# Ledger of designs, part 56: designed miniproteins, single chains, continued (2)

Each design is a single chain, and the fold is of that chain. pLDDT is the mean over its residues in the fold that is shown.

## One batch from the design tools (miniprotein)

Design m5931
Fold by ESMFold2-Fast:
Structure m5931 (fold): chain A 94 residues (1-94)
Amino acid sequence: SMEEQLENLAIAALQEAQELRDLALSQGKEDVAAELDRLLGELQRAFRERDVAALIRVMERVKELAAAHIEDEELLARFLAGADRLIAQLRTLS
């Protein structure tokens, strides 16, 4: 169902943002971690409201933070590929 697909994509989006937050914390990037905590709250609200456009917007911002702050090129490439797949799948629900 579309509802089940949205739930699975929202869970995946939350996991991606949490992984980036945990990476930022491990690197002492407190400001980046704080912004990701804010975005995690926005993802939770967007899912509760079934706001697919907001989920996409927040994931685009998570992607921007990853590009700015992930220093390992291989890890960055995998993260961006995962985020792009999530955004593409969310766009099919819009």
Scores: mean pLDDT 88

Design m5932
Fold by ESMFold2-Fast:
Structure m5932 (fold): chain A 87 residues (1-87)
Amino acid sequence: MVPPLTEEQFEEYVERVLEEMSKYVPEAEFARIKEEVEAAKTPEEKERVILRAILTAPLSEEQKQELLEKINEIAEEITGVKTSGIV
């Protein structure tokens, strides 16, 4: 099980995820996503905004999978917890 993120760690997670998304989505779409994430007050609301943004982004299924893998790596780096999976 993935441990819950602290508020500060979750903010860093969100910022890093948005930076990754900016590589795949045009600036106009990215600006909208960023505003919606910043408007969210709770971690749960921010997670829902991010998931919706990924679903609405003009990405292929393969790009979405790669993005999700990178998001998991970012979360592990921020929490300092690495999975038992060996590279």
Scores: mean pLDDT 70

Design m5933
Fold by ESMFold2-Fast:
Structure m5933 (fold): chain A 76 residues (1-76)
Amino acid sequence: SRIELDPAKLEELAEEIARLIEEEGHTPGPISDIVRLLTQVLASPNATLEAIARALGLESPAARERLGEILARYRA
């Protein structure tokens, strides 16, 4: 299913995603880079959870499940 997010909350969402990346044992990049990446993926006509997770480098099933929970709080 396509994911649609509230663009007014993308910076807050990017901060939560940076924390998830850190919890998975990776160093998060700048928040601005995460916001840019989210904006690019969401501009795709096929913005799925799997596409967003792949773009963010979140490959574990646990990270993808957590990402889905985070994204659900920022839906449009």
Scores: mean pLDDT 76

Design m5934
Fold by ESMFold2-Fast:
Structure m5934 (fold): chain A 79 residues (1-79)
Amino acid sequence: EELKKEFKEELKKVAPWLSEEDIESIFEHLEGDKEVLELLLKALREAKSVEEQLELIQSLVTAETIEEKKKVFEEFLKK
């Protein structure tokens, strides 16, 4: 799970308020999809506040499919 380790380190760097459990949950909700993980990292880096980052993370549990999650992050980045 080298990919998981790499993204875990990046998530800790851009959102240090996330717990280990939160990071594991994020990886599972994104099914280890590298493209979606990279979009999430980019969106978290562009977020202006912890509140905005929380909204992005919450979208992971409300969206039904990987395509919907990808769309949420892409729309956020287009703002």
Scores: mean pLDDT 76

Design m5935
Fold by ESMFold2-Fast:
Structure m5935 (fold): chain A 84 residues (1-84)
Amino acid sequence: KYADEMIRSGMVGSLTAAQHQAAQQDPELAEAVREARRYALDVGEKVGSGEASDLVARVVQAVNAGDLEEVRRVREEARRLLER
């Protein structure tokens, strides 16, 4: 319970920071991060916090690299995890 709340809070913080960083670089990248955020948080609630944390880390790395295509891949992988 307490660990899950703390992990979720950390993921939300990381995704919010990544979204703000992306918005300063490219509005299209920021939009992709908003979409990936929704799916990654759903993975944390429905699949597992470990899977969600991996997806969040990949989004943060992709934003640091300016890699729009990687953010889109993370979104599709999250969707696939939610369908399993």
Scores: mean pLDDT 81

Design m5936
Fold by ESMFold2-Fast:
Structure m5936 (fold): chain A 91 residues (1-91)
Amino acid sequence: MLERAREVGKELVEAVRAGDFEKAEKLDEELSKLAYQALLDGDAETVALALDTGKELLRVLAELGLISPEEAEAGIAQLEEQKAALLAQLA
């Protein structure tokens, strides 16, 4: 699961950088399903990877000018809080 989530996450970030938002949407859905299954399985590493991928996506979206730097910072902070809460529950 972890290796597949890492692969999907990399492809998702590259699709967004390429402006292929149709491919990005499908990959985001796949990563979300993997993250949900990982949460049910107690797989903290895969959950952390999915949230870290979300933070990277917000950085890329800000770099591309699709969201403001302030929106990216707020979203990253929210994902950091979600990561801490979920990992504490899985510990």
Scores: mean pLDDT 85

Design m5937
Fold by ESMFold2-Fast:
Structure m5937 (fold): chain A 88 residues (1-88)
Amino acid sequence: SLEKKVEEILRNPQVYLPKLIAEAEKALEEAKKLGNEEAIKKFSEALKLLKEVKEILGTSDDPDIEKIKKLLKEALKKYEEGLKALKE
């Protein structure tokens, strides 16, 4: 589930968040090579949300965890939508 994936990332965000960003960047590069406009859009949206989470965690002494969970869930949803678009 998306909820389980969010929990896994938040157990060690310093490790798992950069890995997810790198995976999404590689997926975006693949989507661009294939000219898949829908996948490009979805991976770009996912990356924007993931980078926002990274910024909040890097700049806030008391981050809004509920906001972070919502942003991560939306990012993972967009990422999965992008992966589905690549297979169409």
Scores: mean pLDDT 86

Design m5938
Fold by ESMFold2-Fast:
Structure m5938 (fold): chain A 111 residues (1-111)
Amino acid sequence: MEEVAWSGQDADGRVRIADRPAASEEELREGIENARRAAELDPALAPLTAAIVRFLEALLKEPPDEAALRESLRELHGISDDLAAALSEEELQRLASETVELARLLLRAAE
C-alpha cells in the first residue's frame, strides 16, 4: 500500500502512515500455521498455501532467504524478480501483513 496520508499530528515530527501495522514474528508464524491448516481442510488450496508458507518462512530466516522471497512473491503477487529485488523493507512488511491476512481468510473459507 502506498503512503496515503500523513497524520500531521505528531509533536515530535514523526510521520504516521495511514496503513496496516507491520506483521510481527508471531503473526508470521500464525500465518504459516493457518495456511497449513487450510490445506489440510481443503487440499485444493495446497498450491496457494505452500506459496504462503514459503514466503513467510523466508521472511522469518535471518538473514531472509532472498531467492525464496522472490519466488514466492512471483507466485503470490505476480511480482517479477526485478521488481521484487527493488522492494523496500517497508513494502515487504506490508506484503507480509497482507499474506498473513490471506492465510487467515483461507482457513476461514476452508472450514
Scores: mean pLDDT 68

Design m5939
Fold by ESMFold2-Fast:
Structure m5939 (fold): chain A 100 residues (1-100)
Amino acid sequence: SEEEELLKKALEYMGKGFQALRNDDYEKAIEYFEKALEYFEKVPNADPALKVNIYLMLAEAYERLGRLDEAIEYLQKALEVDPDHPAVRAALEEVRRRKA
C-alpha cells in the first residue's frame, strides 16, 4: 500500500540517520532524520512514538553540533507529542544545563 511504502521510506531514512550518527556525521544525520520525518508525517495515523524517536535523534545530532537552541526546539516538539516522556525530559534537562 502507499501508506506501507511511505512508512518503509521513513524507516529507511531513520536507518541512514543512525548510520550517520555512528560515523559522527551529524549534519548528514540531521538531513536523513528530517527526510524520515517528512515521510512519516505523510502516513495517516502513524504511531506517535516513532515521531518522538525522530525528534530525539534530531535533538541528539543538533546537540553534538553544539546547536543547542535547535536541540531544545526538537525536544520541546517531542514533549508536545508525549508530555511525560522520561528520556525526552532527561535530554531537555541535559541540553539546558549545557547551554547555561
Scores: mean pLDDT 88

Design m5940
Fold by ESMFold2-Fast:
Structure m5940 (fold): chain A 98 residues (1-98)
Amino acid sequence: VRPSLEEQLQNLDLALQSLQEALEIIRNGGPVSDAISLAQEALAYLTATQDPRVQPAIDLVQQAIQALLAGDRDAAAQYLEQAIRLVQQLRAELEQQL
């Protein structure tokens, strides 16, 4: 079933919340496992939109997870910041279609 525009916006909002929480954990020196779990949750929400325009953000979140697994918190933060910007841009574009 293809999600409605409102359902897509809700999934983008939930993805943004999870990504922002993951970024805060990384920046504050919190547990890497918690940041990975939140990033994986964000991937699920992004995938649930079924909008191909989320793919660059998905790729960046996956790169952030790989950086966290490698112990590179600085690289992970950069990838998450880029993913957040892309999701915010897509959300704004979709909101204008309401």
Scores: mean pLDDT 89

Design m5941
Fold by ESMFold2-Fast:
Structure m5941 (fold): chain A 76 residues (1-76)
Amino acid sequence: SKKERQQAILYTAVSIHLAGASFDVDHRLQSPAQLRANLATIANMLRELEPLATPEQAARLRARYRAVQARARAAI
């Protein structure tokens, strides 16, 4: 359905952005403040995804988000 297509596109976009943020942490490409701002943008995308995704899919992406955020703080 159109809703399933929109969910798949948005889920993929969030996954790509999370992978990019994780890469930036691993390679120290951004300051902690810049990375926090990027993570805030990803958090907004997750809020848009919530009504389209299953609770399990949303929970998995939130867990990945929190993991990247924690790693960013630990990299200080």
Scores: mean pLDDT 81

Design m5942
Fold by ESMFold2-Fast:
Structure m5942 (fold): chain A 83 residues (1-83)
Amino acid sequence: MKALIEEIEKLIKEAKELFEEAQKSKDYETQVQLGEEALKKLDELVNVYLRLFPESEFKKKAIEEAEKLKKKIEELLKKREKE
């Protein structure tokens, strides 16, 4: 259980860091690559790690945080696809 919680927190942190780097990058290709990598980590978080976690406030909060971050990344990538 402790190792699973640590991995979940690590994936959320890594996805947030990748999103911030994508937002700060002035290079189009780098922004898209960083955003896609962040989305991949969030998909792994939800579909692999959180599925194994029992129902709890921690799980609900983690899912909510992941969904919110995913939406922000998708909005960033959608804007860049048009440029």
Scores: mean pLDDT 77

Design m5943
Fold by ESMFold2-Fast:
Structure m5943 (fold): chain A 113 residues (1-113)
Amino acid sequence: SELEKVYENVKKKVDEFLARLREIAERSGNEEVLKIVDSFKSLSDFYLKKMEEAVKRNDKEKFIDVLKGLIDMLRETEEKLRPLLTPEQAAEVRKAVEDFIKFLEKEIEKVKS
């Protein structure tokens, strides 16, 4: 189904984003950054579970709502990380977040069609 394909794409992008955040966290040497990344992992697992439930029910509206929630979570995570990172590391996180949000917005449009 269309929702199943979007779900798989989002899941892969979450894994890619988490790997990137962990790499930046390790380079930061800051334990608080690692804790924020772990919190993001836990919350992203919750959103992925809600997406999977929406896929099983073929509920496009619920699926879109969950994707919008993930976008909000990405913005909040960036804001929490910013003061704990160097300007260069903060720019890397901002770019990763912006790229991920753009991807999610495009996936939302596919579901709406």
Scores: mean pLDDT 89

Design m5944
Fold by ESMFold2-Fast:
Structure m5944 (fold): chain A 78 residues (1-78)
Amino acid sequence: SMEKLLEALERAIERAREAAERGDQEEMVESLRRISEEEEDPYVSQFLSRLGEQLRGMSPEEALEVLELLKEAVEGLL
């Protein structure tokens, strides 16, 4: 559901913000992988897993911006 996606994105943003403050890109990507594994909604889990792969080439700050834009887009659909 969109609500489950929003909840998962909020958790991902929190973890990405922490990783960005530490300058730790590997921890940011790893946190997204863990969140996707804990997600019971298979569509949300797959979306987050694929998103994590896309974010591997980004800085933590760039990844955080992408996650926040996705959250705004999802909120606009609710």
Scores: mean pLDDT 77

Design m5945
Fold by ESMFold2-Fast:
Structure m5945 (fold): chain A 61 residues (1-61)
Amino acid sequence: SKIHVVLKPGASISTLEAVPGATVTQLSDREFLVEVSGTNIEKVISLLMQNPDVESVRYLP
């Protein structure tokens, strides 16, 4: 499962690296692909949406 994440200006990638079991790939200055396996994708999306440094989250099946 993959999640497309856009961070707010000035936010650090370390914000996304704190997600257990996630692989983070940078697509642009603020766009990242978060790959998650063996975990609840909805829980990960919820955690990302609660983060004030996250601008948008989109699930990619």
Scores: mean pLDDT 76

Design m5946
Fold by ESMFold2-Fast:
Structure m5946 (fold): chain A 94 residues (1-94)
Amino acid sequence: DRTYDNLGTVYFYQGNYDEALKYYEKALEIRKKTLGEDHPDVAKSYYNIGTVYYEQGNYEKALEYLEKAAKTNLQSPEAALAGASLKELKEKLK
């Protein structure tokens, strides 16, 4: 849902990562149910969640969600962003 996505982004910008995750996860659940698993907006939700985990230093969860974002819809801009973030994150985990 767009409203939950926007709320997640506001909390993320404020550094409130727990609330950002809560609202991004609500947006993901609604998008999967209404748009289907392969929709670009689902890839966007996975990317947003992965970015929050990255900022929290939870690199294992960040990797998981960024990989989901990259694989969910290869035509989305978020898949390209997820690919770049995955490269950086994999270098940090070595």
Scores: mean pLDDT 78

Design m5947
Fold by ESMFold2-Fast:
Structure m5947 (fold): chain A 58 residues (1-58)
Amino acid sequence: MLTSLLEAANEAEQKGDYETAAKYYHILLTDKRDLIKDEANRQHIQDKFEEMKEKAKE
């Protein structure tokens, strides 16, 4: 469920749960990659994953 995973990632990011947000973005890029047909959306999720991953390392 692409939309539910994206919403869960955004919610975790807003709550400062960067580890959980990164996990959901990672699932979207790996397990659900084929459901992301737009290059712009795929790039956005990649950027968010890297951003959340770095913030989680604090």
Scores: mean pLDDT 74

Design m5948
Fold by ESMFold2-Fast:
Structure m5948 (fold): chain A 87 residues (1-87)
Amino acid sequence: SAARLAAPIGVYSPAGNHATEASAVTLTVTRVEDGVVTFEVQATSGVDNQVVTFELVVEAGAEVRVGETFTVNSVTELLALVERLRA
């Protein structure tokens, strides 16, 4: 559900990760249809290098291409990306 999508992102991108390589969340555009963009979201856990994958769907006014990739390090950055794409 949509409520569950925010929780994994928040877990992987909280403020306070001061390591040289922060656990980043990667969003890859998998589909663009009639102003609706579908992202495959990948977040890497530090435990066993486990990758958690889920989909995020956004209504976008901006032009994006299938295969385009964005990286965010926090829920705040994710929300800013979504708002930028909706503009």
Scores: mean pLDDT 62

Design m5949
Fold by ESMFold2-Fast:
Structure m5949 (fold): chain A 82 residues (1-82)
Amino acid sequence: DRIRQALDEELARLGGSLSDAERDRVVRLVTEAIREENAKLSDGQLRELVANALNLLSLQLPDEEIIERLKEFIRTSPLLAL
């Protein structure tokens, strides 16, 4: 799964760790945002989206608000046209 791989790479880069439940939550939220926007993202943009999701998770936002903010990021991405 590209999303889980991007998450694991970002966590390694940041020196961070998440519980399995938190990893599953991030993967689910990112997957839902991408699906709803019908987006095709490069590996770099996927990593940026995952990094944004981790930041939003740290703000203790509800799942619905995280998804909407991730969708906004996808809409403003230069890759939205793909």
Scores: mean pLDDT 78

Design m5950
Fold by ESMFold2-Fast:
Structure m5950 (fold): chain A 78 residues (1-78)
Amino acid sequence: MEKEKEAERLGEEALKAIDEGRFDEAMKLADQIASLKTIKGIEALNRVSQKLRDAGKLEEAQTLYDKAIALAKEQAKK
């Protein structure tokens, strides 16, 4: 429960970082989200990836999308 709330909070901070042009910080926040390994974290990574793509950061967006897919596969193995 606490990890999911943290993933949502980190996701909102990452989205705000992108809006402010702080792409390196958004990527660091995304790495923290991925480390929590939660379903809410996968959702947050997908939202951050899409916003990075909209901002023209295609390489960064692809990196986060790949992380989200890897985590989703991990969850599906149960």
Scores: mean pLDDT 83

Design m5951
Fold by ESMFold2-Fast:
Structure m5951 (fold): chain A 86 residues (1-86)
Amino acid sequence: SIEELIKKLLEEGKDENSILTRILHYLQQHNPELYEKLVEEATEKYKEIYDEALKRGFSEQAARDLAAAKGITDRVKELIEKIKKE
């Protein structure tokens, strides 16, 4: 369904940032479990960002958000590129 949504938005001529925004909203509203898994994957992959944020006095939630922001954005961009190559 996510791949179908990305394909639909690409066919409608939406730019990459618009697609990214729509996918994030879609996941948060319709598949919060998948959204949380992507956040967890991003936090683990970018654990260095998480650890540095904690060392600087950020809360655990703020540290997760910082790591997740980078990882989720990169992951959605990878999915868009994969679909475009089909």
Scores: mean pLDDT 73

Design m5952
Fold by ESMFold2-Fast:
Structure m5952 (fold): chain A 63 residues (1-63)
Amino acid sequence: MTRARAVGGAAIGLELELGGREGDELEIRYVDDNTAEIRMPDGRVLRLSREAADDLLARMELL
């Protein structure tokens, strides 16, 4: 893996609910320590850096 996406399998899937509405749910999946993926209820997928994902988790802590 020269620098292609392929680090193995250190992925952890987390399901979070924001707002308490049926449409306010999203899934956070850690592809690797450097990349995280957020799945929106609309079916959209956002690719974030681990730092960005960690920031979101910090906000969830307050929730």
Scores: mean pLDDT 52

Design m5953
Fold by ESMFold2-Fast:
Structure m5953 (fold): chain A 91 residues (1-91)
Amino acid sequence: SVLDVRIALLQRANARAEQIRAEIDQMIAAGVPPAEILARIQAQIDAFRAEADAFLAASGLPEAVRAALRAQLDRYFDAFLAEAAARIAAA
């Protein structure tokens, strides 16, 4: 179902976001420059987006529904990236 695919997608996104938050804390503690931390986060988000696209393509859902779920995922990571950038700037 659309709901099951959405739940699975957002659950995976939340797990990745939590992993990235832990990595940010480690990189800040290690003195990694802010620009390098942001670049690493962006690369991980881009990799997850590619994985999500493959997952959605295999789901059998209609194209319009897949596009809507993708847009929801993009909004989620845009919000996450803004939060991460603020956290890094505050450190």
Scores: mean pLDDT 87

Design m5954
Fold by ESMFold2-Fast:
Structure m5954 (fold): chain A 61 residues (1-61)
Amino acid sequence: MKVEIRITQDGDELVVVLSAPSEEAVDAAVAALEAQGYTIVTRVRFEKDGVVYEGLLLTKA
């Protein structure tokens, strides 16, 4: 199963867009980011054409 990640960095903030074929795959990717010490400031989820997208604003101490 392939999860695609697009990252844009602005200072200590990361904007991450995840895309995956299922909500379960997106949830697993988000949990992995949290396990690495990232804090989720904002998240938005939507689905289009059978692909689940999750937009995240993250910070790391």
Scores: mean pLDDT 75

Design m5955
Fold by ESMFold2-Fast:
Structure m5955 (fold): chain A 83 residues (1-83)
Amino acid sequence: MTDEEFIERAIDLLAEKTRGLSKEQLLAAFRQFLDALVDRGYLTPEEADRLYAEFEKAVETLSPEEAIDRFRELVREAIKKRS
């Protein structure tokens, strides 16, 4: 499994797990996920903070599903830049 495939699958599971949760709970869950990616070496702390800020903006302006899709795109881009 590639890093990209692993992360995509993890985001899908996180989306299912957070379905119907409050905005605050959704943000907390995705923050924990980003911190886990930093701990595993997929992201730097700076990249994780940037991705979290963008996700917070997306959650304010988009549906939960659209915000998660936006997060997926941002994570994919960040991981690709590492290569």
Scores: mean pLDDT 79

Design m5956
Fold by ESMFold2-Fast:
Structure m5956 (fold): chain A 87 residues (1-87)
Amino acid sequence: TQEAESLYGTFQLHVDGLINIVKQQGEKTLSPRKVKELLLRVEKLARDALEEAQKITETLDPKQAQAKIQQLMNQLSDELQKLLKEG
């Protein structure tokens, strides 16, 4: 549905923004090799989150999907912040 597509699209944009923030912060503090290692871990987390978001939008009604996507956004943000602290 259009609502499901809009929710997924918004989540994709949010994920792209988080990846960019992590990359910028990593590039300031880490070596190029460490940045590459960090980005590989970030890309895996992002991929897993995007797959879960797609499943949510396909299986739940739009109102429930919106709530679950918001929780998934918060969880992903927390996981990425943890990775930044690990180096």
Scores: mean pLDDT 81

Design m5957
Fold by ESMFold2-Fast:
Structure m5957 (fold): chain A 82 residues (1-82)
Amino acid sequence: VKEEALKKIRILIEELVKDEAKRMQLEMIVETLLNLLDAGKITKEQVLENIEYHLRSVLDKETAEKAVKRIEEILEEYEKAK
């Protein structure tokens, strides 16, 4: 189930971030944050805040906000599937 959430988020990042190095960094950050969420060390809100912070460094504000909303939807599906 976590693997499905990671795949969906990676596809979204790949569509939005064309720079390969920045895309790989974001993918690693997302994987790390999801591992911490699974371990109960951070909240879903903290995951979303961290992802938004990094997305805003590579995307415009409007695109980053839309991406964060989509990631929130993916995480909600992931939580329901546990």
Scores: mean pLDDT 80

Design m5958
Fold by ESMFold2-Fast:
Parts: C-alpha cells; sequence; structure tokens
Structure m5958 (fold): chain A 61 residues (1-61)
C-alpha cells in the first residue's frame, strides 16, 4: 500500500540517522526485521508508532 511504502521510506531514513550516530549494525538489522514483520502483518498503526518513537528519540539526542 502507499502508506506502507511511505512508512518504510521514513523508517529507513530514521535508521540511517541512528546508524550515523553509532548504533551497531546488528541492532539496525534487528529493527529492520521487526519493522518488516509489522508491515507483512498489515500492522500499520504499530508501524506508525515505531516511526513516531524513533523521531522522538532522535529529537532528544
Amino acid sequence: SAEAERLRAEFERLLAEFRRLGVPEEQIQAARDFFDELLARGALAAARQVVEEMRRGLARM
């Protein structure tokens, strides 16, 4: 869906920021696997919450 594609794009953008800040690749990959599972199950509300939490985390750093 268009919303799932937009959420994935935003998630990847935020992950790139966390990677630049030194988060280990193992944790980056675990986050990707988790997010992909949410999208595969159609859990768009949960995926949106993950993106919102990541934005808040970056804003506080």
Scores: mean pLDDT 86

Design m5959
Fold by ESMFold2-Fast:
Structure m5959 (fold): chain A 56 residues (1-56)
Amino acid sequence: GFEEAERRYQEFLASLSPEERQERLQLARDIADKLRQIGDALDEGLKTGEAPAPAA
């Protein structure tokens, strides 16, 4: 069934390159987390609009 196809696909990918797969997944998560934090900080700053140019 469809369920078997999905499970097999994931196992196959992990079997082919477990090290690279894990490393890339970890990197992607780290980047996503950082971007979210930066976005939140910028959004709050824009709301007040009091602080001078943050690029300085």
Scores: mean pLDDT 69

Design m5960
Fold by ESMFold2-Fast:
Structure m5960 (fold): chain A 88 residues (1-88)
Amino acid sequence: NEFDVLLGKYTENRYVKAGETVTLSVTVEKDGKDGKATVRVYAQLVNGETVLVAEKTVNAKKGDTITVTFTAPGDAVSYTAEAYTKEK
């Protein structure tokens, strides 16, 4: 089976209201397989839930910064952007 290898991670501890526009950036710390990275953004909601709010796959190499913009789905206390590559 394929598995995810972490290339970069960024966490922002900030209160965000539902409906606000959020922009997060994560730096790719090492090259991904096939020159690609998938960024998943997770929100930690005020009710204690963790939800996936955005996912984006782009061509990326070590040193690249990937920016993801999305609308907050609920009141949140933090956001985490994680960049991954797939390996087998």
Scores: mean pLDDT 81

Design m5961
Fold by ESMFold2-Fast:
Structure m5961 (fold): chain A 87 residues (1-87)
Amino acid sequence: MEEEVFKKALEAVKRIDERLHRESGLPRLDEEERKKIAKEVAKLAIEHNELSDDWISSLAGVLVTSRLTGRTSEVTLSDGTVYTFRP
């Protein structure tokens, strides 16, 4: 299960990073940074039992955008918990 969630998170991170590079000209994340973000996304998905592709993609988008733009980003979970991510 952890490996499957990590794989989904990594695919989401890669997709979002590639899209932002193509559409906004932002630099690409290296493989190590992609894996680091994917691990954080997978950890939060498992801890909160939020295993949907939509939730994983949303959280991945917030973290990737925060890292690439140097801006603080927030995500609100279904239980009302707010996570703040700094670059």
Scores: mean pLDDT 77

Design m5962
Fold by ESMFold2-Fast:
Structure m5962 (fold): chain A 71 residues (1-71)
Amino acid sequence: DRELLLRESDESMEVIKAAVDLAVAKSKGDKEAVEKARKEVAEAQLELARVQVEAGDPRGERNLAHAEAEL
């Protein structure tokens, strides 16, 4: 479905944003900010994985399990 592929693209962008925030937190050496950013990355990956499962992406179920384990 074209709409699901567009949503997958949008959620992929959210993962990238969260990963950038994590990298910035690590560069500053702020342990609390790093822990918060790691959780935000895991939550963004979870949302991406859910869209991938709905889109029929064969990696979706595996990505969902990994994202759930990281939370």
Scores: mean pLDDT 79

Design m5963
Fold by ESMFold2-Fast:
Structure m5963 (fold): chain A 71 residues (1-71)
Amino acid sequence: EEKLEELYKKMAEILGISFEEVKEMIDRAVKIIKEKGLPKNPKGTVLPEVDTPEARELVDLFVEAIKLKLE
C-alpha cells in the first residue's frame, strides 16, 4: 500500500493532476481490466492517446499500480 501511494504521487506529478484523481483513474482501469481481461501489450492499449517519452514512464507506473491493485 505504501508503494502504491508513491506510484500515485509520481503519476500525479507527470500528469499535473491531484493524487485523488490518479487514484480514481487507477480504480476505473482496474474495473475495466477485471471485466475485459488484462491486455497483453498494456503500453500500446492502456493509454492510446499518449505519445511522448514521459508517457512511457507514466505507462510503466500505471501498469505497476494496476498490478498491485489486482494482487
Scores: mean pLDDT 67

Design m5964
Fold by ESMFold2-Fast:
Structure m5964 (fold): chain A 93 residues (1-93)
Amino acid sequence: SKVEEILEKVKKKLEEIKKIEDLEEAKKALEEMMKEVVEEVLKLPKEEALETLEKIIEMLREFAEEVKESNPELAELIEYHILLLEDLKKKIE
């Protein structure tokens, strides 16, 4: 499934980002990942796009909670992207 491929890619990239010690490199990696993910999601049929966005939002919420104590600036950037994805979901609905 294309949905499963996107979700596995996000999961692996988030695990890689978590290991980046330099804050600016971690932020850049997150921004690049989010750009690629949005492009891939927009190519999906509407119902699959909505399902994928909901699952990515959940993954990002969990990631923000994991990093908020060690890297609050990264957590804030993740929360910003969650808001962007929620807005995108509303526009697709």
Scores: mean pLDDT 86

Design m5965
Fold by ESMFold2-Fast:
Parts: sequence; C-alpha cells; structure tokens
Structure m5965 (fold): chain A 70 residues (1-70)
Amino acid sequence: MTIDKSLITEEDLEEARKLYEKAQKEGISPDELVERLIKEAQEAYQKGDFEAAVRLLRTAAAIRLLKEEE
C-alpha cells in the first residue's frame, strides 16, 4: 500500500515530528523508527485492524518526508 505524499496532512507531520524528536532522544534513527512503524502496521493488518495499519503507514510516510527535508 502506497501513501500519496500530497495526502499527508499537517496533523500527520506534527505526529511524525513528535515521534521523530522522541526517537532522537532515545538514540533511534529515523530509518529504524520507520521500520518499526511499518512492522507494527503489518501486524495490525494481519490482525484485521486496518484503521491502525493505515494510521501507522501514514505516520511512517510523514517521517520519511521529514527526513527528505534534510
């Protein structure tokens, strides 16, 4: 499943920034954070929680956008 970058909202970016800053304080790289979110999304999808899966994928996409700003 692909998330269109133009569909990423300011709220998605705000949540991504909070997670990004928290991950940096914990010594977690942006790539590792994205991998964790994708893994959690896959687990949610397998459990039939499609809303959680989409939310996690959207957040992962937003974190990738923040990384691309560098």
Scores: mean pLDDT 75

